# Designed miniproteins, single chains, part 90

Each design is a single chain, and the fold is of that chain. pLDDT is the mean over its residues in the fold that is shown.

## One batch from the design tools (miniprotein)

Design m3113
Fold by ESMFold2-Fast:
Structure m3113 (fold): chain A 118 residues (1-118)
Amino acid sequence: EKEEKEKEFRKKLQELMDLLSEDPIKAAKKAVELAKEYLEKDTEFNYEEANMFVGIALMALSLEKEENYSKLTPELQKKLEELEKKYKERNINNKGLEREELEEYIEKIEELLKHIEE
């Protein structure tokens, strides 16, 4: 039911925003998990939600960079900055990332998260 799906999305979004203030790394992980979940629903409308969760994951990693940038090598910081710039350019043109681009962003964000935890 569309109303129930909207309510679940808003609830998940609020939980992510709360988590972002407490633990940016954990928020980034949760955002990537949610992006995957919404991408798997394979509808055009779910791409907007997936795009939003990818944006939140990038924002969370940017916050972690400022707090604990010693965990990110200069090369990983550059990769994050390149992802953020491209994501921002797509949103300015009122175009989100397409499915293939979303999958690539999710993989790259997961790689960044793995390096932060090790």
Scores: mean pLDDT 73

Design m3114
Fold by ESMFold2-Fast:
Structure m3114 (fold): chain A 98 residues (1-98)
Amino acid sequence: SPELDAVAASIRATGDEIYELVKEAGLEQLAEEIRKATDEMVAAIRAGDSDALLEATKRFIEAVDEAIDKVEDPELRQKLTRLAMALAINAVAASLLL
């Protein structure tokens, strides 16, 4: 589906941006968990597995929330929050299209 391909690409791009920001903040373990969850979300969309997508999205949000709690810079915290919300909305949209 072109719509699912577009959502998967958006999730990948947003997840990669969050990964780089979290890694640059010195939180490498959380960055790797975010990357793993992003990979699992994209794989779930490709497989047509809505349950796997929601599970991966939950792990993604948990890792990003932990990263936000550890970030002192309020501008970075706000940016991570906005990016995470945008990705979560796309994940829900993908789940409804599966």
Scores: mean pLDDT 90

Design m3115
Fold by ESMFold2-Fast:
Structure m3115 (fold): chain A 83 residues (1-83)
Amino acid sequence: GGREKAIEGLKEAANAKTAEEAFKKAQEADLLAETPEARISAGSAAGLSGMALGIAKLTGDEEFGAELARKAAENSLKGLLES
């Protein structure tokens, strides 16, 4: 089914070590999403993790950016699994 690849990408994003890794994995999930709910969830994670990466670059706080990006992916994954 069209949501399994998005779920896997979001799980990887939620377990990423850096904001950049989380953003890349969330973008991969978005590109591989084939259902409307998967596209919304993965797209939201990609957008929010991209913002988290921007915050990390602006502040120099990579740990804070990584935590924000992981939480975005976790929330999107939870929403997708509950849909």
Scores: mean pLDDT 84

Design m3116
Fold by ESMFold2-Fast:
Structure m3116 (fold): chain A 82 residues (1-82)
Amino acid sequence: MKIVEAIITAKDGEIAEELGEGVEHSASSVEGVEAEAEMVDEKTVKVKIVAPDEESAENAYKGFKEAAKTTSGVTGAEAELK
């Protein structure tokens, strides 16, 4: 198993929560991929993605980075592949 951990900071908590829910929903549509989102601050969400293999983890990591770059109201985004 491979893990992707991401931290997203948004201009408000609603955007942060919606991004976390969006990642969980997207992961649930992919077989063998699981994601959990947790609000760690009023405007910050932590996302943990568990993938069955390295290719799936890399795809999740790339997808997250792309989504964070294109989402209006994101003020900070960091992701780590483990």
Scores: mean pLDDT 77

Design m3117
Fold by ESMFold2-Fast:
Structure m3117 (fold): chain A 65 residues (1-65)
Amino acid sequence: TTYTVELLDEKGNVVGSATSTASTLTITWEGEDGEYTLKVTVDGQTSERKIKAKKGEKITVTVSL
């Protein structure tokens, strides 16, 4: 099972994306500090949550497969 992660800015633009088959995905954020929307799509189902990210910090996504 493959899932897609997208990071959206406050305007709804996709500023980062990754695809994985692992239950845990770690992304090092190299963008600006701020609030972003984390969008995860698994098996055609999409979930969104707001996160705070800082440059150089790791964002960990855990997905129930």
Scores: mean pLDDT 77

Design m3118
Fold by ESMFold2-Fast:
Structure m3118 (fold): chain A 81 residues (1-81)
Amino acid sequence: SPIEEALARLEELVREAERRYPDDTEFNRALRNLLELARKENWSLDELLVGVRIAAQEARERGYEELAERLEELARWIAEA
């Protein structure tokens, strides 16, 4: 399903962030909490889209340009699903 694909893509980005920025405990906790909350509360694509957009902005503000671009790509994919 589109939601399962979106969550799988988000999980890859969570793991990538944890590998690339292991010392950014605040950002990594927030990104992982987004994934776990979406799974636990059985979020819709629209609900996930809001969270992914916020995560993309936070990555951009931190200078994590590649991660921000990939989160923005995921947001576009969700919006078009």
Scores: mean pLDDT 90

Design m3119
Fold by ESMFold2-Fast:
Structure m3119 (fold): chain A 100 residues (1-100)
Amino acid sequence: MSELKKQKAKELVKRAVELLEEALELVKKEDPDVSEQVIADLESAIRAVRTPEKREIGLESAKEAARLLREQGNEELAKKVEEVGKEAYKLTKEALELLS
C-alpha cells in the first residue's frame, strides 16, 4: 500500500473518533443526568472505531446509546447519536477499503 493511502485512512479514523467524541460531549452537556450506560456505550463506540475492522461493533454501540436515549425520552439526542454513529461507520469503512 502507498504511504498516501495509509495517511488518508488515519485521517478518516481520526474524523470518525472526533465525531463520536463530539456526540458524547453534546450528550453530557444537553442531558447532565444521562445514564452511565449511555456514556459507556458511546465510549465503547469510540474505542471500537479506532480499529476499522471493529467498525460494526462501534455502530452497534452507538445504536444502543441512541436506543437508551429514546427510552429516556430524548429523541433529538438519540437521532443525533444515531446519525453520528452511521457517519463514523462510513468513514471507518472507507479507511478499511484504503488499507485493503
Scores: mean pLDDT 86

Design m3120
Fold by ESMFold2-Fast:
Structure m3120 (fold): chain A 64 residues (1-64)
Amino acid sequence: GPKTLKLADALNAFQVATAGRFTKDQIKQALVDAGVKLADLENPQAEVPPEITQKAFEILKKLA
């Protein structure tokens, strides 16, 4: 099943999963829209729970 990721790992996973089609800023915006706090975007060790990761990915899919 899905697991909690560190923010840096989540950003890298999204870049790989979307084949580089989105900028880091677009991925960060999707994470904010999914519920990540702006302050946590500056912390590469911030934990991103699987429900937030899933929601961010669905947001990015709708932009594709």
Scores: mean pLDDT 79

Design m3121
Fold by ESMFold2-Fast:
Order: sequence, then C-alpha cells, then structure tokens
Structure m3121 (fold): chain A 77 residues (1-77)
Amino acid sequence: DFQQAVTQAVKDVLKKGLPKLSKDVAEKVQKYLDQGDIKGAIEELEKASKGKDGEAAKETLEQADEAGLRAAQEVLS
C-alpha cells in the first residue's frame, strides 16, 4: 500500500487547501482529485501559484510534498 498511502495523504492535503483558492481553481483541482489524477491537480496548482492564488497554491503544494514524504516514511517503518 505504499503508493496508495502516499496518494491518499497528498489528496487529503490538496483537498484541505481548496477553500483557500479561488472558486474556479478549486473546482478544477477538485475535478482532477475526483478522477484520481494527482499529477493534473498538482499541475493546476502550479499554474495557480504563478497567478492570483500564488501564496495559497504554493502553501498547498508545500504541505502536499510534506504529507507525501511523511506517509512514505511511515509505510517504510
């Protein structure tokens, strides 16, 4: 369950960040998450981080990276 644990931890953090984003960006990211397309969700957030949602999108990406690393470490332990 290594990949599943990491994917779920990243999804949970990305969902937690959605209320901080503009509605249009949040809806696009949510749609990718609902499809299981984590890469698409991250790419959409990277685009948002260069626009009006810059700080919120960057914070969400940083928290997702940290959550993924923690989940990977816990599964390997």
Scores: mean pLDDT 79

Design m3122
Fold by ESMFold2-Fast:
Structure m3122 (fold): chain A 87 residues (1-87)
Amino acid sequence: MNLPKTKEEQLLVAEILAHELKNAKTEEEWEKVIESVRRFMEAMNVPEEVKKEVLELLKKAKESKDEEERRRLIDEALGMVKKVIEE
């Protein structure tokens, strides 16, 4: 995956991925976006500990039957990625 050139564009990618996860209607759509999140975190050199926490939060979001909790967990997970970018 080619990284966006600026921090602003990198933060925008994280926001887009959060929106795509919130809009995923099927398990296939969800897993496709998760693959994009994994590739983005790898390309951004996100620390392994942070990657694990992000993926754990997204797993909890997928398993949640409450739409509000799902959205909160997605925002928390991608918020962790954004903090790494802002460093």
Scores: mean pLDDT 83

Design m3123
Fold by ESMFold2-Fast:
Structure m3123 (fold): chain A 87 residues (1-87)
Amino acid sequence: SMLDEIEAVAAEAIARLRAGEDPVTVGKFFMTRVLDIATRNNLPQEVIDQIIALLEEAGLRLAAARTAEEAIAVVEETTRQIKEIAA
């Protein structure tokens, strides 16, 4: 399902953060992949706009993250919020 694809992307982003990859780089990956999934699944434009806003906020929070744990928490929270609005 679309939600399973979003969870798979989140799991990959979290694994990359645990491996010590730069949160901004991982954030760009996460944003690009989630937006692609949302558009491919023909979500309403209003829902896509909400997802974009959540991803932009996540990008700012990832840039400000001081630890891998903080960055992982951002990805987990953002994924949960996206799943709620896409359901």
Scores: mean pLDDT 89

Design m3124
Fold by ESMFold2-Fast:
Structure m3124 (fold): chain A 88 residues (1-88)
Amino acid sequence: MTPQEAADLGIKAAEKATSPEDVEKAARLAGEYVRLGGATPEQADAAEFGGIGSAKAMERGLATGQNAIDGGRKGVAASASYGAEKAA
């Protein structure tokens, strides 16, 4: 598995997320797959922590509806891609 394929898996998981907990799980999964794709531990940690930050922002925005969910998904996707790009 390449780092880009790993990032794509994280993005797909984030797109299905409907809660901050699901976004956090997607972030952790993205970090693990970026590691398996040959990224350094630091790069994988960057992808995971970026996604967790997005999940926390989403949790604070739970009262704002769909826009908070979409924001969380985009944040996880961006952090996963960042980890993969650093590995490439």
Scores: mean pLDDT 63

Design m3125
Fold by ESMFold2-Fast:
Structure m3125 (fold): chain A 89 residues (1-89)
Amino acid sequence: MTARQVALREVHEFAKENNLSSEELFRLALIVSAMVDGLEAGMPLERVIELGRESVKFYAKLLKLSKEMEEKLIAFIEEVARRIAALLA
């Protein structure tokens, strides 16, 4: 299974557990895919997490998500990034 396939599987499970809309799922999948691309390209883990956090903050504002959901999404992408980085090591 590729790093991208692992990451997207986790996105789908998170979406199911948190009742994300199709738009929210799509936006999260795009962010996580970009993070996987950065990690595979050798970008430092902390930089990938920083960029992912900013992307989540932007889309949370765009979709008018609660602060609680924004913080939950940030925690999720940080966990996924760390797991994918470990798989690529």
Scores: mean pLDDT 87

Design m3126
Fold by ESMFold2-Fast:
Structure m3126 (fold): chain A 96 residues (1-96)
Amino acid sequence: PPSPSEQVANLLTLQAEIVRKQLNNLGLPDDAKKVQELLLKAAEAARAGDFETALQYLSEALSVVKEASDKANTDLYHLVSLSLGPTLSVLSQQAI
């Protein structure tokens, strides 16, 4: 069975694909690629038990989503923040 770190990493990997698809659907492929890259880096850091680095990459990914959401005049950032909020909370608690 996957470890807690692997479970968090798997969730971040799933979210990377979902957010990439959402940003591509908005016609923002460069932002989609950047967010996917950052979330996958967060997932790899989480797998390694480096929750501080995982939190940093997740925060950077959310910043890109916010910029993209504002540029496209959508509520995407609010929806993504809601879906990633629990993961961000867990990473923040583990990072100390």
Scores: mean pLDDT 80

Design m3127
Fold by ESMFold2-Fast:
Structure m3127 (fold): chain A 55 residues (1-55)
Amino acid sequence: SEAEKEIKEMEQVLEESLKRIDTMENEEIAEGMKHFFTAAFEVNKKRILERAAKS
């Protein structure tokens, strides 16, 4: 489905973002950013699935 494709693309972007964050020297900031991006991904995934259910 279109929603499944969109979610897979977002998963790839998240993986790339987390890898870049792992190169940061400040571990506290890196942990916060990983938490933020992962939480944002989950929220967006839920919204995509809800849109697909309405269509």
Scores: mean pLDDT 81

Design m3128
Fold by ESMFold2-Fast:
Structure m3128 (fold): chain A 80 residues (1-80)
Amino acid sequence: MEQQEELIEKLKKLKEAIEKDPRFSPETRARVVKALDEMIEAIKNKDFDKANEIFVKLFESLTPEERQRLLDLLNKILDE
C-alpha cells in the first residue's frame, strides 16, 4: 500500500510539472496529462501491467525530444 501511494504521489507531481512546463506544446501536454491520469487510476486498481502499457504507448507516441523532456522530469521527481 505504501509503495502504491508513493508512486501515485510522484505521478501527481510529474503531472503538475508537465502542466507548468511551457516547453511542451498544448497538444503534447494534454496527451501526457491524460496518460498520467489513466496510469494513476490503473495503479489505484493495482493494475501495474495496464499502467506500464499506458506509459509505453505514451512514450512511443512522443518525438525523441519530447521523450527526453519527459524522462528528465521523471528522473528529477524519482530522485526526490
Scores: mean pLDDT 79

Design m3129
Fold by ESMFold2-Fast:
Structure m3129 (fold): chain A 66 residues (1-66)
Amino acid sequence: MDEIDRFLEEMNRRIEEIKKALEELGVPEKDARELAAATVFGALDLDVAEKEYGPEVAKLLKEEMA
């Protein structure tokens, strides 16, 4: 349980950091949260993100997936 709690805290921290960076690029809060979560959980489609939000958003998300 302690290890799982630490893992969830780390994931939530990453989601909030990515969300804030996306909001600074002009992504709406709801979309930023969904993109951040998808990136952290490995469910992100970068081609769709670039098409909808532009190359700067896709670049940021790609760097976070590395």
Scores: mean pLDDT 79

Design m3130
Fold by ESMFold2-Fast:
Structure m3130 (fold): chain A 96 residues (1-96)
Amino acid sequence: SRLEELEREAEALVAEAAKNPPPQAEMQAVSAEFRARFAAEEEELARRAEEAVARDPEGVRLLDAEGRAEVARRLAAGDLRAAAEALLRYARRLAA
């Protein structure tokens, strides 16, 4: 998936930065860019999940309160990767 692809890109970048740390300003800019890219993918998955729910009333059961709370908590903590993974799990259940 695009989120898994983006995650691998982020992991490779983190591994490289651990070996040869770039300047703080550059690291901050790269972090901001990845946050924006994760947010864009998360937004796309949310849109697709909403469309699936509208198409299939039974799909509403797959977006339970606990799962929505998990996504919200991760987003509030700034953990965009974990939020995206949680949202992807719901999107997969809705698409099934």
Scores: mean pLDDT 63

Design m3131
Fold by ESMFold2-Fast:
Structure m3131 (fold): chain A 95 residues (1-95)
Amino acid sequence: MKELKNVKIENAPKGGIGKFTAEGAPDGIHSVALVDPETGKVVGAGGMAVTNGKGEGSILVYGDPGKYEVYITDADVRIGEAPKNVVAKGEAEVK
């Protein structure tokens, strides 16, 4: 599993869509899961396109402001479930 770098979630109010960027994921189109570290459950979902290790996309955020785990997956992301088929992992702060 690859380690994500420079993970950012911008302009993401609770229940809103934010801009997602990260480096270090495999090239291609992937799903993005925002995970509560206490429960291990998905609280945000989106998608990302990665070219030369640089990814950009969007994410829906259902969690409160705070620190979260971010998983890049090659499977559908479902709110309230654990992430599946993880290809990269990192951390992000929702403000």
Scores: mean pLDDT 80

Design m3132
Fold by ESMFold2-Fast:
Parts: structure tokens; C-alpha cells; sequence
Structure m3132 (fold): chain A 103 residues (1-103)
């Protein structure tokens, strides 16, 4: 059922988005600049009439990119390397989520 799959994808993305926001706050990476960048992206996606799933996916990707950039981890190439990095930095909830949903 395409509608049920879409609702599941939305919920999964909402969960990851919240976990990444919490990780950013705990790491002291949630700055006014990051907030302003996310607000600009949201406004652009709203102006383009993007679906809620697409908006969540792009905002979540932006949060992950910000987290990786802050630790100089942009050269991570595999899901396994990403999970190991997240555990090393103490982001166990994000790592657990990826092991459950992205493998």
C-alpha cells in the first residue's frame, strides 16, 4: 500500500530528524547560524511546494552534513564507518537508528 509506505517513511524520517537535532544540541553544535540555514532551507522547500517527506529528507540530510562537517568526517564512505564514527562520538541513539533502519 503506497499510502501506508509513505506514512512509515515520514515517521522514520521524523524520528531520525529529532535524534540528529538532539545530538547537535548535546554536542554544542546547535548555533544560530545552523538554525538560520535550516530555516532558509525550509522556506525554499515550502516555496517549491515540496512534499512533507521530501522536506524531512532534505532537512535530515542537512543536519547529518552539519554534524559530519563539525567533526571533519566528510570523507566517511560507508554506513559501517558512519556508525563507528557516531558511536565513538557518543551519538549511540543515532547509530542504533541507522543499524535498525539503514541496513
Amino acid sequence: NPQEELEKEKKILEELNELLREAMREAGLWTPEVEAELERLRAQLDANNESEVVKLALLTAQLLQQLLRAFGAQNIRTLEELIEFLREKGFDEVADWLEKNAR
Scores: mean pLDDT 81

Design m3133
Fold by ESMFold2-Fast:
Structure m3133 (fold): chain A 81 residues (1-81)
Amino acid sequence: MSTKSLKTLIEENIQEAIELLKKGKLKSAELILKSILNVYGPFITNEKVEEKLKNAIENIRLGKPDSAIKDLKEALKLLHK
């Protein structure tokens, strides 16, 4: 069994969402990000990470994938601290 940390799982799912956004799969990216917030949100110790994920979802809904990708890249940087 893989004993990945919650942080690693969150990072992998954010990276998957970025790839989906680059492919124009906005709805799939939104679902991955919603899953992160619903499953792992209570375990995200840095509130700024949660805010960046919520901002990314909003930017996806507004049809702004480039802005969403920027928010997700910033969330990844915050998770590495």
Scores: mean pLDDT 81

Design m3134
Fold by ESMFold2-Fast:
Structure m3134 (fold): chain A 91 residues (1-91)
Amino acid sequence: MEKAKEEEELKKNIKEGAKEIIEALREAGLEEIAELVEKIMNGDYSKAPELKRLLEEEARREAPDTPEEELRAGAEKAVEALIKASEFLKK
């Protein structure tokens, strides 16, 4: 009983988490990245490769001493996590 309610709460928590990330990005001046995250969370995955690239470029700018493969892997995992969250919210 109420398993559907627990799934609804999980979906709500995912949406709120995404909103917090978007707000944090905007507060940090990363408006373009925030906008792309919002689009992916709304189910528009056409810009996922662009978001991955911008995340990699921003991470390199903020932490130039980090290995390139690590920055790339981090950006890829972040975009994949957002797509998974958006896909879960569609169900």
Scores: mean pLDDT 78

Design m3135
Fold by ESMFold2-Fast:
Structure m3135 (fold): chain A 81 residues (1-81)
Amino acid sequence: SKFDEARKLLEETIERLRELGDEATANALRWLLDELESDPSLSVEEKLKAAINFLEHLASVSGPETAEVLRETLERLKELA
């Protein structure tokens, strides 16, 4: 499903953020992913929109290296939505 592709992108992004040493942002994305996966009321489209909105907010408050990684992931997530 589109959410399986989004999950893979988010997991790859978490790993990239950990490699940058940004454990706080990596942990925030892990929390988001766990929340989206555990909520049976959300459709795939709603999960994608929630992920996009969260990453946009996260990128806006992040330093330039983290923001660049998040924006690359956002572009790919928007293509899935």
Scores: mean pLDDT 86

Design m3136
Fold by ESMFold2-Fast:
Structure m3136 (fold): chain A 89 residues (1-89)
Amino acid sequence: EIDKLLEQLKELIEKAKEKMDDENKSLLDQLLKLVEEMVKSKDELEREILYGMALLILGVLKLTTEDPENLKLLDEIEEVINKIYELKK
């Protein structure tokens, strides 16, 4: 159920924002936007590109994050994004 996974993703992103600086909060907002566009897309190639962009943003967030609890939240965010992508294949 994609709607439930999107709700879970939004909850995890809001939790991650509580301990992040404004730059990383902006990256989390861009990440959510990319995943929402991926869910709306009817084109398989577009979904693959959006998924790849989302993973690149996650990589930047993980490299710029020092807090272990935030790193755990980013791993959970990645798992949810992966599940959404697999359901859209």
Scores: mean pLDDT 86

Design m3137
Fold by ESMFold2-Fast:
Structure m3137 (fold): chain A 66 residues (1-66)
Amino acid sequence: MSVEEKLAAVEEHVRRLGAERGLSPEALETVLTGVRQLLRQHPDIALEELIAAADRAIDQLAAALA
């Protein structure tokens, strides 16, 4: 899987799950920025690991908003 394919897949996942969890547009951009940086630093990261990192960030932000 290419870096572009991983980025597209995780961005789609973040947008879907973030919307489901009620994240603001600013919170979504924070998660997306973090994921983009992680992929830039570790382009060989597995998609599953990248998604797991995004899930943790979304959970933390959603919990902070409750």
Scores: mean pLDDT 82

Design m3138
Fold by ESMFold2-Fast:
Structure m3138 (fold): chain A 99 residues (1-99)
Amino acid sequence: LEKAREALENGDFETALKLAKEEADRIVQEANESLKAGDVDRAREAVQRLKEVVELFDEIAEKSPDPEIRKEAIDLSIKYRMLILAFEVEIWLLEQGIR
């Protein structure tokens, strides 16, 4: 995520978006694996990291002069916000002992 933030700070919005997307995909995989293992603490840590990536997508959407990059960043922000909600529900269900 730091490399994606550095790219954003340097005005390299395309690289920032690419790196942020790659990090988001890794975190989603980690969250899914943690949930399958019943590791609620690990799943929560993954969700918090995913929230940080969503904030970066929002910054790219706000700051990028390229309308195509802005659109992709907005679409990704929405996508991962929905995944965060789904993961939070799944974490809650696991804590309640619901399958």
Scores: mean pLDDT 86

Design m3139
Fold by ESMFold2-Fast:
Structure m3139 (fold): chain A 79 residues (1-79)
Amino acid sequence: MKPITITFGDGEVKTFNNLEEALEAFRKYLLEVQGKSELEAEIEVGLALIVYGVSLVAGLSEDEALEELARYLNKLAAK
């Protein structure tokens, strides 16, 4: 699988070898850094997975769908 790169806060960059690791790190970031509830974190992770799934259904490649997922996660991490 192509690595997923997420930029957190003031430019800390983390690279993940699989989707599960990236989503777990992002969930933890929402809970511990942004102070989100478990439900809010689950909703945001669910929306990221919807972006990935919709991208695949729309005819994007797996790599392109993962890039859209990473873009969504980076947008949320910047808030």
Scores: mean pLDDT 75

Design m3140
Fold by ESMFold2-Fast:
Structure m3140 (fold): chain A 97 residues (1-97)
Amino acid sequence: SAEHEELRARLQELRKRFDELQDEVVKIYKEHPEKISEEEKKELLRIGLQVIMELARAEDLLKNNAPVEEIQIELENAEYYLKRFEEKVEKIKKKAE
């Protein structure tokens, strides 16, 4: 359906945004390792794994042509964790030199 195609587009947008944020984290590790603590690394890994899991669930639901409402919940969960990931990356980037 048109709604399923829209949800598929949203899934791809969230994946792209997450990939871009992961690239920023890798850049911080390489250029400014002093800006990121071991605790912050563990927190980013934990949140990132939640993003991956929710996106995978949304993809499986889309593949099985599940109800729109079920797919929407998983995408909303993915967005929630993605926003938390983004906020943590932004906080790390703003640390004083």
Scores: mean pLDDT 87

Design m3141
Fold by ESMFold2-Fast:
Structure m3141 (fold): chain A 96 residues (1-96)
Amino acid sequence: SAAEARKLMEEGERLFEEGNFDEARRLYQQALAILARELGPKHPEVAEALVNLGRVYEAMGDTKSAKALYEEAVEIYEEALGPDHPKVAEARKLLE
């Protein structure tokens, strides 16, 4: 369920803050798969999971994978929320 995916996102955030990047990645990937299935692959909550997964890759030194995930999140936010939405601007800053 989407509710279970949201709990996985919260646990992933805690693990990321603790520096446990491998476990954070695992939980975010699991949440992403659930959210895409339950809400559709272009839902804003899918974009949020992509941003968090990108942050893990960036922290682990994989800047190319992080950039690809951030670009996908920007595209989803623009389509779902419109190009002037604050979430689009926030995600675009991650591409610097």
Scores: mean pLDDT 89

Design m3142
Fold by ESMFold2-Fast:
Formats: structure tokens, C-alpha cells, sequence
Structure m3142 (fold): chain A 70 residues (1-70)
């Protein structure tokens, strides 16, 4: 069980690292943009990526909690 939890956590950490890289790229693009409409679109993409990150963390935590209880 602990080995399975460790593997699930490692997989989550890898995926979150990729999402963090994407968010950083979008933030850099937003900072470089001079168009308010483009900045608004980039902000929406950042918020969407942050939402996905939160969902993935929550779902993975529920899975780990289920494994710990069993």
C-alpha cells in the first residue's frame, strides 16, 4: 500500500510540474502582451490550468485516502 501511494504521489508531482511549466509560460506571454484582450484570454487560460491542477490534486488525494482506509 505505501509503495502504491508513493507511486501515485510521484506521478501526480510529475503532472503538476508540467502544469506549473505551462502556467509560467502563459504568465510570461501575458506580461509580454500589449493587447488588453490578449491579456484577458491568457488570464483565462492561466485560471483554467490552475483549476485543472486543483482538480487533479483533489482526485489524487481522494484515491490515496481510499487506499489508506483499506
Amino acid sequence: IQAQIDQIQANLDAVLAKLDERIAELEAQKAASTDPQEQARLQLEIETSEGIRLIMESVTQLTIDSLKKK
Scores: mean pLDDT 80

Design m3143
Fold by ESMFold2-Fast:
Structure m3143 (fold): chain A 81 residues (1-81)
Amino acid sequence: MKIEIEILGKKYEVEIPESGLTREELVDLAVKLFSEKFGVPEEEIRRFVDEWLKDGKEYLTPEEAVELLKEMARRINLEKL
């Protein structure tokens, strides 16, 4: 599934497998999108994922992954991440 995420006024295309993602694959994707491009610390990304998914959730549907990535982008746009 191909989606667009707006971060600081720019649109970025992200591909999410239609089969979904593991927690680790989502963290890797978020690190590539937010840490490498915007300097968000990897530890802060991991903490956000851990707080959002709660303990023990290892797999996300594509829709859950999209919502989490959009929420991270929203917090960056508000200078809160």
Scores: mean pLDDT 77

Design m3144
Fold by ESMFold2-Fast:
Structure m3144 (fold): chain A 86 residues (1-86)
Amino acid sequence: NEIVQNLVKKFLQGTLTLKDIQSAAKELNVSVPVIYSMIADELEKQGIIDLKQKNKILNSDDPLKELYKALEDKGVQDLKEAVEKV
């Protein structure tokens, strides 16, 4: 799904916000938790997160915070260098 792929791209760039998630949920006519599930599924498929991290994200009260924590924990160096001041 192109919308979900764009959200994954924003996430990896460190620019994904709750507003982006809400806008995608409205556009796809699904709930916000479904968008988080779709993002987590794509990240697991790409090997960026594992099943344990996916389950932690989807069971969190703040899935967006857990997504960014998983990105930091996995050390996605190339994308971090592109979007963060070092």
Scores: mean pLDDT 77

Design m3145
Fold by ESMFold2-Fast:
Structure m3145 (fold): chain A 80 residues (1-80)
Amino acid sequence: MEEEERELGEVLAEAFSKLPNDKQKAILQKVAEASTLPLPDAIRASFDIGAEVLESQGKLEAAEKLRRLGEELVARAEAE
């Protein structure tokens, strides 16, 4: 599980670094906006933004894994 999470983070970082500067700035702005939401919604929105980055690079499987990880983290946050 931890190894898969590390790989997913590396894939996301690589996908982000391959985007044009204008798209990178737009994504960072969306992440900043998501961070103003309540914690469960902020987590969900941030992972959805990351998944959209992966989808834009054709990495559909990694995007789906990232969305599932976000859903699991939201479920844990709401269980407290």
Scores: mean pLDDT 77

Design m3146
Fold by ESMFold2-Fast:
Structure m3146 (fold): chain A 86 residues (1-86)
Amino acid sequence: HMEEIERKLEILRKFLPEVAKKYGLEPRVTLDELREVAERIPLSFTDEDIRKIVEKAAEIAKEEGLNYITLDHLRRALEEVLKEKE
């Protein structure tokens, strides 16, 4: 559903710069890439679950010695959070 995707996208757009600033990272993710992530987030996920995805993406980027967050980090973080919800 488009409206549900836009809601998740707005939550991602809110949390990504907040978390990136906290971790000292540059977000290198386009709006279209964020929409791709939003489309894959389950309807059951809360704002807190979405924030956890962004924080895990930041952790992955830091572990790789990078100063930026990419779409790949967000995809991998989403998969990790999905496994925790099983």
Scores: mean pLDDT 84

